# Ledger of designs, part 65: designed miniproteins, single chains, continued (4)

Each design is a single chain, and the fold is of that chain. pLDDT is the mean over its residues in the fold that is shown.

## One batch from the design tools (miniprotein)

Design m14253
Fold by ESMFold2-Fast:
Structure m14253 (fold): chain A 87 residues (1-87)
Amino acid sequence: MSEEVKKAIEFLEEAIKKLKEKAEGVKVDKSLVEKQAQAVVKAILEDPKRALEVLKEEVELALKSKDKKEVAMVRAVLELALKKLKE
């Protein structure tokens, strides 16, 4: 893996930890999670530096969000994307 992809993986691990504290027990649309996770993986593999910048902004917005469903959705997408990147 490139160094940039490793940095993206490290960011996903930290982001998931922070998001997990905010959205326990919220149900998410599994089909939408799968689709969004695939898009995140593709973005990281094609342009890891740009993907990391976008993901940092999205995670900050999710952490400030009062919508627990939005926080849970972002967390689930990042968890699945991380799993796919480590395989």
Scores: mean pLDDT 81

Design m14254
Fold by ESMFold2-Fast:
Structure m14254 (fold): chain A 80 residues (1-80)
Amino acid sequence: SSSSQLYAELEKRIKENNTPEVRYRAAVEVLAAALDVSVAEVNRALREGREALIELMIETKGIPREAAERAVDDLEALRA
């Protein structure tokens, strides 16, 4: 299946180049799947700012604001 092949390719890239950028990309993909939205939609919210991503999490899954803020903080830490 295409999803299984995509996961194997991502795992291989992480093993060969475990950089903050690779981990950040993987985290964005996991977040998109958890919210049942596209990676493009998460990236759009990230471009609009921290509050846009928090609002996306609240609107899509009813995630409490404090939990959404922590998730965004954790995601930001991956690219530092």
Scores: mean pLDDT 75

Design m14255
Fold by ESMFold2-Fast:
Structure m14255 (fold): chain A 69 residues (1-69)
Amino acid sequence: SSMQQQLVQQAQQHLRLMLEHARAGDGQGALQHYQQYVQTRNQITDPQQRQQLDDQLAQMSVEMSVING
């Protein structure tokens, strides 16, 4: 559905912005985009699509842990 496609795109955008804010040292901005990501991904009904997004988050989370120290 168009709504599900929009949710996937919104979740991907929030993951990108989360990482960009983290790289800039903006932990508050990163957290806000993480929260928006979680809210958006929870509305996605396809479990395979959710898993692909969560896998991307896992890769980004390692990088975020290093740069927010």
Scores: mean pLDDT 82

Design m14256
Fold by ESMFold2-Fast:
Structure m14256 (fold): chain A 80 residues (1-80)
Amino acid sequence: MNRVERRKDENGNEVVVATLAADGTVTIGGKSVEAKPGDRIEIDKKTNKVKVLRDGKVVAEAEADSYEEALASVGFTPKP
């Protein structure tokens, strides 16, 4: 199950962070990325960017036209 937190980026902007608890595939902005437990999904309200982070490093990034589209573009499919 994903855990959601509020955090600030390097510029002090508030971002929504979801932490993954299981292996699976994350879909962001029409892209599919392999996910691992502890991976984080960040959604920036000012830039409408969605990032997948692993050990503090960006492994995938997508940009949406709006914040609500960025939220809608995020999906998670767990591995069996």
Scores: mean pLDDT 69

Design m14257
Fold by ESMFold2-Fast:
Structure m14257 (fold): chain A 71 residues (1-71)
Amino acid sequence: EAPELSEAQRLAVRSMSKAQDYLSQGKVEEARKVVEETVEELRRQGREQLAEAVRRNFDSMLEQYKKEQEK
């Protein structure tokens, strides 16, 4: 059912889930660290598109988190 994922894609998915869990707990610094480490690793592996997708998704999560905290 789920598409077959490469190791890099699995890393991205796992990191995004972990970042989301940290944000749900208010641990913004831990979430950011996980995402930055993942983006750096993906770029090092030449997976530029995937690194950009991870960064973009995290920025969206962080923006949504901030809106919930401000309202």
Scores: mean pLDDT 78

Design m14258
Fold by ESMFold2-Fast:
Structure m14258 (fold): chain A 79 residues (1-79)
Amino acid sequence: SAAAAEELGRIGERVGAEHSPELAEAGRKAIEAVRAAKAGDLEKAEEYAKEGEELLAKAKAEDPEAYAKFLEAVAAAQA
């Protein structure tokens, strides 16, 4: 859902700010994608979502520990 995507984006930005610039930027792109979708700009939302996914993949490859901390934070938020 949009709410879940926005929450994941916020977690990524917060965890990334301490551990991985790419993860932080991926979180920001996820938030921008949700905002674009809420504004009715679905094409822009898809662009931001793709950019965020690419940054998340890069963060996972370059800093798997930061990515693991992100997954732990997501699991804690959803519990």
Scores: mean pLDDT 79

Design m14259
Fold by ESMFold2-Fast:
Structure m14259 (fold): chain A 84 residues (1-84)
Amino acid sequence: AAAAEEAALREALRARIKELFPELTDEQLEVSFEIAEKLKLIGVDFDLEHIEKLSDEQKQNTIRYLEADPRLSKELQEFKEKIK
């Protein structure tokens, strides 16, 4: 993959999270972006260590982001299952 394409995709994901949740702090935005990047770009199971570090507000914002993209329905269900 071209480095420019990867950078553009990362920036698009970051911008989308910020657009959907403009109220997020920089720290919350970075956590949400990391989760979205892992789920959407890497295609691996969500890291439990990240879930355990999330505040309730960050968990809710992550759910809202995942719900906004129908392509992420499986990832949304897996995330909800892991935060029980």
Scores: mean pLDDT 59

Design m14260
Fold by ESMFold2-Fast:
Structure m14260 (fold): chain A 74 residues (1-74)
Amino acid sequence: MPSLEEIVEENEKKLTEELIKYIKEHVPELDTPENRKRVEALARALVRKSAEERVALGLPIEEPKVLPSTVTIS
């Protein structure tokens, strides 16, 4: 089983790329350097929280490809 840190780092990168791509395609006005930093910080927090929860439950962790609801609306 990959370590929590490895899962978080990989999923953080994937989520960050997906969020930035989504912003560029759907809301390009929000594609600013400040917002990219916010997206990176948010992605890190969300991925770490999700991974920690799944590991605590003994569940297999899959790479997230769907935007979290809190990020989509917020």
Scores: mean pLDDT 67

Design m14261
Fold by ESMFold2-Fast:
Parts: C-alpha cells; structure tokens; sequence
Structure m14261 (fold): chain A 70 residues (1-70)
C-alpha cells in the first residue's frame, strides 16, 4: 500500500467515526515492519479511537495509530 492510500482510508474512516470535518490532519509513514498513522482531530474519545484502530487493521494489520486533539 502507498502512503496516499493509507492516508485516504484513515481520513474516510475517521470522518465516519468522529463526524464529517472532524479531521484536521493525517500523517502517514510506511516503515519496513509497520505503518505509522498520526491523526489530528477536533474531538476524540477512547472507544471511537479503538474502533478506528480496529477498522484500519482490517486493511493494514501492521498499523500503529496515534490520535491527538488539535
């Protein structure tokens, strides 16, 4: 998968879970052993963040998700 593909999926899933326009920024780095996703959102909750991580791991098992509030 490309960084662009991961970024687009993460944004779509985050907007589905947190709401449209909730995503401030998405940064993706693809390493040899893992995919790092850094997500800045307007408002987060633990249960929603866990759901996002689970959905991302269905497509990319080696995803590590970090979420911050902007």
Amino acid sequence: ATEEEVKELARKLAEDIYGRGSVVNVTVAIGKHEILVLLDIKKSTGPRTMKLAEELRKEFPNVRLFVSQA
Scores: mean pLDDT 78

Design m14262
Fold by ESMFold2-Fast:
Structure m14262 (fold): chain A 72 residues (1-72)
Amino acid sequence: PALSPNELAVLLALAAAYPRPLSVAELARLTELSPATVSRALRRLEARGLVRRVAPGLYALADPEALLALMR
């Protein structure tokens, strides 16, 4: 299943920072998306198991192997 452009942008920013978690504000700055758009993308990515909330307001790539499988 394809990711939306916004979901892909957020996922790539998290992958580039891995293993460091990123806040919604950091993701909005890095992707040039609004915080609301980032939050919606994060919710969809978390539902897919690609991203996890590690602390309040902080998100990280959940499974680098799953990301690599998507890119193959």
Scores: mean pLDDT 80

Design m14263
Fold by ESMFold2-Fast:
Structure m14263 (fold): chain A 69 residues (1-69)
Amino acid sequence: LADPKTGTLLPGVEASDAEFSALSSTTYQATYTATYTEGDTTITAKVVVTFDRNGNVVSVSLEDIKVET
């Protein structure tokens, strides 16, 4: 649903509004819900992107992955 190196949404993925939080003075986190639909299949996941103060992505986590057909 997102590029694991940049946290950028993959083409065709819809995102909710991102919630931003500061984990420390140098580390930030963005959380949003991503939805991807292909044919009759819909994939929904919570995306958690952690990045540093320079905007470099440190990690990307997918939580609560749900697949509906």
Scores: mean pLDDT 72

Design m14264
Fold by ESMFold2-Fast:
Structure m14264 (fold): chain A 62 residues (1-62)
Amino acid sequence: EEIDKEYETLKKKFIEDMQKILGVSKEEAEKILSQFDKAGLFAFEGRLTPKVVEYELKKAEE
């Protein structure tokens, strides 16, 4: 549970950050996160690289 919550907290923070920075909905932020995960840009247990996040945010705005 402790480990599981840690990972869930990470994903939740990412989603909230996406919503605030891009002004997108929670669903859209979750889609972006899932898309990056499936693309293999970061492992399931991995961490989001700030550079990767910024790159995806700019791409989503285009």
Scores: mean pLDDT 63

Design m14265
Fold by ESMFold2-Fast:
Structure m14265 (fold): chain A 72 residues (1-72)
Amino acid sequence: KIEFTDEQKEELEKILKLYDLDGDGKIDEEELKYLLEEINDPEGGLYNYKKILDIDGDGKIDEEELKAFLDF
């Protein structure tokens, strides 16, 4: 799993809440790129996990699965 600092986790949670309020509970690839930029993710580790989290193959990541995977 990707390990983040408490500060990075707070930023992630804040951003995820904004995206979840879109009503589908999913993050598309463009939104994920912005999230990575906000938290300064080392070498796109979070982006690499996108492939694992995109279980339905529609190019979107379920927010609940992302949070669970990041061990929030």
Scores: mean pLDDT 58

Design m14266
Fold by ESMFold2-Fast:
Structure m14266 (fold): chain A 100 residues (1-100)
Amino acid sequence: KDSILADLQRLIQRAEDIVAQARKLLAAHPDASPEVRAMLETAIALAQDVINEAQQVQDDLQAGKISPKEAEKRLTLLKFRLIAAETDLWLAERRLRQAE
């Protein structure tokens, strides 16, 4: 239980870092292509969804609404979703570097 809560907190922090970096890039590059802007906006949306679901998993686990096994399953799925957000951010950063 405690290790799952720690993993969820780390996942939330990673997702928050993605949102912060993507927002920073959008603000710094108002002339970015529509494709790059869409990648950054998608990364933000995916990361925010991960934050919201991870917080719900924490609440449900602490309230005894879900088992630790179910929480681990949800955590694994959230990790895969976060990788998608990280990939979109990485691709956007690469394209911004190539445009400069």
Scores: mean pLDDT 88

Design m14267
Fold by ESMFold2-Fast:
Structure m14267 (fold): chain A 107 residues (1-107)
Amino acid sequence: MKKELEEIYKKAEEKEKELETDENRFLKAVITMAEIAERLRKLGREAELNEQAVRSYEVVARAIREAEAAGLPPVEQLRRALEAAREAGLPEGVIKTLEAQIEELEK
């Protein structure tokens, strides 16, 4: 478990840098962050996570996965994530990041 936690933290840092990306990379990074947060929570390490950041990743990743399952393209997946973020009252920084990624993909 301890070596697994070190691998998880390493992955989280790596994926955080990937948020400045093409469409597939950004979506993958968000989903991976939500999975890492869930895994840390299951290991009783939730106190080491910023609760607001964890909630943000979970809300965004869920909306993306639901949109992907519905066959929507990456830009629409992000639009669904933005709507979910606004409805959940996520921080302005999260909302602005999603808006910027949508704008980048709409080029």
Scores: mean pLDDT 65

Design m14268
Fold by ESMFold2-Fast:
Structure m14268 (fold): chain A 94 residues (1-94)
Amino acid sequence: SGRDIGRALHRLVSRMVRLINRGEQGKFVFEETTPDGYRLRLELELGENVKLTLSVFDPEGRLLHEGSFEAPRNDPRLSGKLGELVQGALRALS
């Protein structure tokens, strides 16, 4: 399931980055479910800042991990903060 969770995270991050790069505004929610029933939820709010919450649930619906950050849309550290969020989720699920 770790490989499946990694693939699901990659899909969520790719969708988010595409919205940021397109200059989209507003609130977005994306979900991915792994074949073994883990659910990943990405809540994204795009304005002057990028505000992001990533939640991971087990097949029984228990919250296993939650990470969040907020940064200006033009912050050069934005990519690094995204990487830290993803690595935090993967570490918590190992």
Scores: mean pLDDT 84

Design m14269
Fold by ESMFold2-Fast:
Parts: structure tokens; sequence; C-alpha cells
Structure m14269 (fold): chain A 76 residues (1-76)
């Protein structure tokens, strides 16, 4: 479960890294909504979406992925 959610977040970070600011925001919002559908709390999903945006903007994909993993593991 955690690895599946982390894998999806990584794909979104990589896609967002080469996207326009508008597409980057839309990708992060779509990921947030999908995480809520998968049973992640809205608060944690929002924090993950922000980590994805930060990772995409900075290009530090591995750091962003590790942050997402920790947020998901600390949820329950």
Amino acid sequence: RVEELVGRARQVIEAAATASDELRKNLAESLRDWLVEEGVSPEVAERIAQAVLDGAKSGNVDEAVERVRKLLEEEA
C-alpha cells in the first residue's frame, strides 16, 4: 500500500518537474484527490501534494519521495 502510493507520487513529481506551473498545480491537486479516494486523510493528502510541488520545483525527487513515504507511514 505505502509503496504503491509512494510510486504514484514519484510519477507525479517527475511529470510535474517538466510541466508548466499551471499543469504542476493541477497534477498535485489530482494526486491529493486520488490519495483521499485511496483512504488517506485530507490533511495528510494536502501535505503530500505540497511535498510533491516542492520536489517538482526544486528537482530533488528522492527527497520529496522520502518525505511522502514518511507522511504516509505516520498517518496510521
Scores: mean pLDDT 78

Design m14270
Fold by ESMFold2-Fast:
Structure m14270 (fold): chain A 95 residues (1-95)
Amino acid sequence: SSLEQQARQNVQKVLDETRSKLPDEYHSQWDDIKQKLLSMTLSELQDLLDYVDEVRETMSEDVQLILDDALVRAISLRLNTLAGQSESVGLQNAL
């Protein structure tokens, strides 16, 4: 849908901005997360959360804070198109 396309574009902007804030050593892992977010279904978002938890354990606290902010924003923007549905409203309130 057009709303999904708009959400993907907004996610792309957040991810590009976040990449510029990360140390070079984490760019490859961030690029992987970016590719997953842009191609994701709702079931794949669960897989992303598991992947992010794994990747976070390898990163410094400062980098983890940047990732947490960016992921909350990116996931929220993607789910905003579904805000009228009970499930997505619950997720936005949790974020």
Scores: mean pLDDT 63

Design m14271
Fold by ESMFold2-Fast:
Structure m14271 (fold): chain A 76 residues (1-76)
Amino acid sequence: MSREEAERVVREAVELDEKLTGIKASEEEIEEAIELAYRDPRVFEQVRVQLEATRLKAEGREEEALELIREAIEKY
């Protein structure tokens, strides 16, 4: 994966979470998350799964979100 791809996924996840919870992540926390996702493919996959799971929860598909998280945990 590229650093740009890691940044895109992390920023999308943070933006979606902020819209749902109203809690703002700091730029420092965002930069740290991007760096971790870029360095570790497992972290990237976890953030990608979190983004997808958050999207599913926003659509009211909570069971599917939980299954996606569970599958990702079992894989690693």
Scores: mean pLDDT 76

Design m14272
Fold by ESMFold2-Fast:
Structure m14272 (fold): chain A 80 residues (1-80)
Amino acid sequence: SLQEEADKLAEEVFALRKELFPDDESLDEQKEYVLSLPTKEKLYLVLGEAEKLYELTGDPRFKEIAERAKKLLEELEKKE
């Protein structure tokens, strides 16, 4: 489902952030906050976070997450 895919993307972006910033104790709180959001808001935050981290790091995994979030948002908008 779109909800399950959105949750997976949120988990993936925060897993990558933990690889880059393993001592950031705020990551678990931020992850739980994002996972608590409605699917559309969750996807917008994941997209924004992934695009920002791609710009800062150049890591193509963030670009992949951003593109996947965009596709899920397009599918969600088609169902509204």
Scores: mean pLDDT 81

Design m14273
Fold by ESMFold2-Fast:
Structure m14273 (fold): chain A 99 residues (1-99)
Amino acid sequence: MLEELLEKLKKDSDSLTEEELKQMLEAARELLEKARELREKDPEDLEAQIKALELELKALSLEATVAYKNKDEEKLKEIQERRTEIAKRLQELKEKLKK
């Protein structure tokens, strides 16, 4: 839900500088690269898939903070949709792992 995302971003974006926002985007890129490496190393490993999705969610949270500061509503909607999709997949994988 976009509303919950905006409330969290308001909290997280307080006092952030432009340089910090650039560092957050770089951190998001690094997290996405780590997630990709985990998926490529063993795509059938449920634990690796879960970890990769968790890294992707963290990266999207950083990207959302930057988009919020830039007032990029279209990008925020895209990020919200992707986060919802990943959260659903993550729940499904965690349920499989716990059995």
Scores: mean pLDDT 76

Design m14274
Fold by ESMFold2-Fast:
Structure m14274 (fold): chain A 85 residues (1-85)
Amino acid sequence: SQVRIELAVTREEFESPRFDEILEMVKELDKGGYEVTVYVEKSIAEEVRKALKERGVKAKIVELPRVDPDEVRRLNEPVTVLELP
């Protein structure tokens, strides 16, 4: 089954070397067949889209006025996932 992965990119991470690590992580998740959603602040959304496109990565971008990990967690609707541990 296809698994959804949701992550957030803060302004601080975007302006740091951490941003390249996040882009590589998203790329590997996309290659692995995961449905990736990236939550970003509106001020950096276009730059994040461009960076993902330049790396050939498919991900959904969700624009927020501010990125807060707790708010991202609240935006995620409960989903039933088939787990095979």
Scores: mean pLDDT 71

Design m14275
Fold by ESMFold2-Fast:
Structure m14275 (fold): chain A 89 residues (1-89)
Amino acid sequence: EVRERAERRIRELTTALRLSLEEAVRDLRFPWTPLVQELARAVEWAIAKYREILENLPNISEAEALSRLAAVEQELAARLAALAERYAS
């Protein structure tokens, strides 16, 4: 389940990032707005952390893997919430 959850999150985040980048490129003719750039960094950070968990699965307990997944989800949620608050004004 841990592997499936991490792989699903990588796919979801990769798809979300791709769609956001496609929209930004169409609209601005520049790489992206500051919001999209910061969103991309948060998502890329999360993907890297999920990949680290997958790489370490043979060497860690299921409980530790679940704890690491929860920590990444909490930090990603916090980063996304901070971005939403900053750009909601």
Scores: mean pLDDT 74

Design m14276
Fold by ESMFold2-Fast:
Structure m14276 (fold): chain A 100 residues (1-100)
Amino acid sequence: STKTEEARRYASTAAYFVLQAIEAAEAGDVERAKQYARRALEAAKEALKLETNKKAQEYLKKAIEYVEEAIRALEAGDVEAAKEYLRKALEYVEKALEAL
């Protein structure tokens, strides 16, 4: 369905921005990492709104939780914790994409 295609596009966009946030965090660019993480959060929330598959919804909810934790860690200056949360967020976004 069109909604499933849109959900997949938003989930893919979330994965892209999580990857960009990881790269920025690895480079020590906290502001860029926060910007990409916030964009990933918006995309993941849009994917969740459009998603009707319960398993994909559960994975997207987990991804959202980990991106929010990553943003909090970045705001606290804990770049190492942020990288771990972003890697977990990526894992759950990828699981959501596989379930779609």
Scores: mean pLDDT 90

Design m14277
Fold by ESMFold2-Fast:
Structure m14277 (fold): chain A 66 residues (1-66)
Amino acid sequence: TTTTVETPALVKLTKPIVDGKAEETGSFNITYTGADGKQYTVKSLTVTAEEKDGKVINKTTLTLET
């Protein structure tokens, strides 16, 4: 009944990047709209950030209720 999705642009970290990496995990009840146009309830969310060549790359992994 749950699906996981990765997206780079959905959520930003609140924690600072230390030694080029950071990670934050939380539980959220927010709505995500997928590429199929359907709305899903986000049950948990993990945000990671890595610094490469002076650029910060954010990655978000969502656990959705389907």
Scores: mean pLDDT 63

Design m14278
Fold by ESMFold2-Fast:
Structure m14278 (fold): chain A 65 residues (1-65)
Amino acid sequence: SKETFEEMKKVLAEIAKMTRESDAEIARLLAEGNVEEWKQLEEESKKRIDELEAKATALLVREMG
């Protein structure tokens, strides 16, 4: 449906936004030599992206059912 497509676009836009923000923060942490917080940020970003991908999958399953 158009509504599911619009919701999917929002999820993809959120993933793109988080990727850009994480890239900027990673650059800052690496410049500061903060390797441990960089690793934590990578793990947190992966977890949040996994959650958004799960939401996208649920939207696809809903549309196909």
Scores: mean pLDDT 80

Design m14279
Fold by ESMFold2-Fast:
Structure m14279 (fold): chain A 104 residues (1-104)
Amino acid sequence: NRLLAELFGFFDLMAEKYLSGEFNPATIDEVNQRIIKWLEEILDELPPEVQKEVKKVIEALKNKASNEEIAKKFLEVALAAARHLDTPNTQELIEELEKKLEEL
């Protein structure tokens, strides 16, 4: 699924940016609003288990949660999306994402 592959890459990247302090939710409200709008537009095209995790990211962004909490929610979506990917090394990607979540 092309959309799930694109979402995986996007969510993993966003988690890293929030953890590195590149994106501060308090100062990047416009970026967060654009992310929310895009996620809401694609929500119905996603598998139900991925939709559930995306809704949690939207809620965290709207509530201006901490960078660590937002990063955690992005990683949880990336993990959910990765579980639906039919690509070589999908299991390695899942293990890497699970490890990142455990370290938060």
Scores: mean pLDDT 76

Design m14280
Fold by ESMFold2-Fast:
Structure m14280 (fold): chain A 65 residues (1-65)
Amino acid sequence: MLAELTIVGDKPAFGSDGKIYNKGEKIKVYAEKIKISEETGMLTAETVEGTKVLASAEDVEVKEL
């Protein structure tokens, strides 16, 4: 299933392809590949293009599509 990540905080998200996603930007990812670490507060996801994304979980909103 797909989900949409929206960057809502001041910290950007980083793609493994070198893309930087800033506040207000939206990223389509696989919902089943979203992982949040309780230890670090970091969110990892995979875009529909197969790119890995890393963000602070507190700086993103997740909407399942």
Scores: mean pLDDT 83

Design m14281
Fold by ESMFold2-Fast:
Structure m14281 (fold): chain A 91 residues (1-91)
Amino acid sequence: AMAEKEAEELAKKGEENYEKGLRIYQEDPSVEGLIEAARYFGEAAENYRKAAELVTDEKGKEYRQKADEIERLANEIEHEAVRKLLDEGDA
């Protein structure tokens, strides 16, 4: 079905953004790296949320759960970036 195909494409984009975020988080411990990683995780979560809206029940629940998990990770990394920025601040 068309909706299922669109959901699969969105989920694939979500996975690609998640992988990019993980790589940045592992390679760049700077404030800028944390911000960039959190941004990719945020985009990944949004892709999965959009995928969940296109399909019902089983697959929709799986995509929504994945989005929630990645969103929590993005929020945690954003908090790390803010804390590190405050510690590195000149003021």
Scores: mean pLDDT 83

Design m14282
Fold by ESMFold2-Fast:
Structure m14282 (fold): chain A 69 residues (1-69)
Amino acid sequence: SAELEAVREEARRAAEEVARLHPGAGPSVLGAMEKAIEVLRDDPARAREEVERIAREGREGAREALAAA
C-alpha cells in the first residue's frame, strides 16, 4: 500500500539520521525498523508508531555513545 511505502521511506530517513550521530548504528536501526514494518504490514499506523519508537531509541543510544567518546 502507499501508506506502507511511506512508512518504509520514513524508516530509511530515520536510519540516516541515526547514522549521522553514530555511523555504526545506522544499519542495525534500519534492520529493526524494516522487521517491524514487515510484522505490522497490515497496520501501517502501528508500523509508523513502531518505526518512530525504534528511531527514538536509536538516536538516544547514538547520543550516549557520543557522550562516552
Scores: mean pLDDT 81

Design m14283
Fold by ESMFold2-Fast:
Structure m14283 (fold): chain A 55 residues (1-55)
Amino acid sequence: MEELKKNIELLEKSRKIAEDMVAKADEQNPELAARYQKVLDKINKLIEKYKEELK
């Protein structure tokens, strides 16, 4: 359980970085923004999966 909480915390930090990268890329390179959005979507799915395991 402790390892799952640690992984969620790391994923939440990665999510904030990915959100910032999507926002910055969207104005300059929409293709790059789309790639970062896919990474963000994967992070969100992993966070939800780990939160479900903690229930």
Scores: mean pLDDT 78

Design m14284
Fold by ESMFold2-Fast:
Structure m14284 (fold): chain A 118 residues (1-118)
Amino acid sequence: ALTPRQQAALAQVEALVRRSNTEPEAVITDELEALARRLAEELSPEELLALVRALGALTLEIARDPSASEAEKRAALQGLVIVARHAAENLSPEQRAALEAELRRTLAEFRRALLERE
């Protein structure tokens, strides 16, 4: 289960994903970078790993949602990758390898979800 801080962090990323429908991609990317940097400073490595897993699940949920816009799908993927990159800076080599493997799996499932809707 997510801690209150992880749940708040997940909600903040989701809010930025939804804002991608009305704001330029560069603005959303800059705010995701700032949020990810702050989260990497505030959360423990274990909390960051759990958050990245939760963001992966959210990203796949959005990818599979027929009502989600292309902008939301792109922002969700960008948010996942950006948060994971900043999290990796505070992880051991073994934790980084595990994170990279999980990201590759999520990216493959994301691509499959998009292709299955065509």
Scores: mean pLDDT 83

Design m14285
Fold by ESMFold2-Fast:
Formats: C-alpha cells, structure tokens, sequence
Structure m14285 (fold): chain A 62 residues (1-62)
C-alpha cells in the first residue's frame, strides 16, 4: 500500500477531505497488528534459538 490519495472521510456524517493511505481502516489496523505480531514473534524465536544453542553447548560440555 504505497499509494497516498486525497479521500473524503465521513466524520459523524460530515464529509471531510483527508489524506489516506490506500486501503480501508480495517486493512491499516490489520497491517499494523501483523507487523507488531511478526516483530514480537521474531524476537521470541531469536531468543529461543540463542538459548537453545547455549544449552546444547552446555550439555555437550557436561
């Protein structure tokens, strides 16, 4: 969604000109949520893998 367009947004029944990124508000919210979820999942996976590697090395040393 790299397109920015001038759209008329209805606020309480009154149309107002506004700059909107292509897509409905729902899509914006979903994209934000997905990005946040992916970032958190990535961080968790990275941590888990690092911990697993350290544990495996510790076990091997034992």
Amino acid sequence: MATVKRETVTFGGTPMPALVISGPEDARREENKQYHDEQVALGKKLREEQQRREEEERLRRL
Scores: mean pLDDT 65

Design m14286
Fold by ESMFold2-Fast:
Structure m14286 (fold): chain A 68 residues (1-68)
Amino acid sequence: SELLEKLKEMFEKILEEKDEEKRLELENQALSLWLQHADTLDAASREALDAEFKKLADEYVKELKKKE
């Protein structure tokens, strides 16, 4: 999924960002991207993507916690 590829790239940029304000901006952009696409998907398509997104989010949270 193009959405998941973009979200993964954004998570990687967030983990590499040293500036707290820029990191928050990237986090907001990633959330905005997810919400924008979620609103345009039907229920079945959204459910399929939710499982994959959860995997990426779990990996991001683990890496973010490790960085702090």
Scores: mean pLDDT 70

Design m14287
Fold by ESMFold2-Fast:
Structure m14287 (fold): chain A 64 residues (1-64)
Amino acid sequence: MKKVLLVVGDDKEAAEKLAKELGEKLGYEPIALAGVSNEEAYAIAQELMEQGYEVEVVNADKLL
C-alpha cells in the first residue's frame, strides 16, 4: 500500500519544506498544496484513498 502525506498551507515554501521533512521521516510520498482549502485537500485525499493509497492530511498553518 502506497502512503501519501498531503501538507496544506498558505505559505508555499513552508508547506513544501514541512512536506519534505515529514514525508521522509514517516516514509510517505509528500505533496504540498499551497492556497487550497481544507475541503479541497480532503477531496484530493478521498480520491487517493479510493485508488488504494493511505493518506494523511497535515495543515502547516496549524503547526505554528
Scores: mean pLDDT 76

Design m14288
Fold by ESMFold2-Fast:
Structure m14288 (fold): chain A 81 residues (1-81)
Amino acid sequence: SSAVEEVERLLLQSVLLASDQKDYAGARALADRAVALARERGVPAEVLIGLLESAAQWARSEGLDELAAYLEGLRAEVRAE
């Protein structure tokens, strides 16, 4: 799998973990790992921003406002670099 596909899977797992298991701490940890992996593997910032925006939008649609805010915060940090 490409680095982009691996990052996307981690972000999808983050949202699913919060939605299905109510494990918000685990969901945030997976989101942090996704960002770290993206940076380590040289994923372009614009691509990572798009993946984080998609994940935050999906989290919000599922009523996971706290996780959505966390993902939006990570996106803002990436954009500020």
Scores: mean pLDDT 87

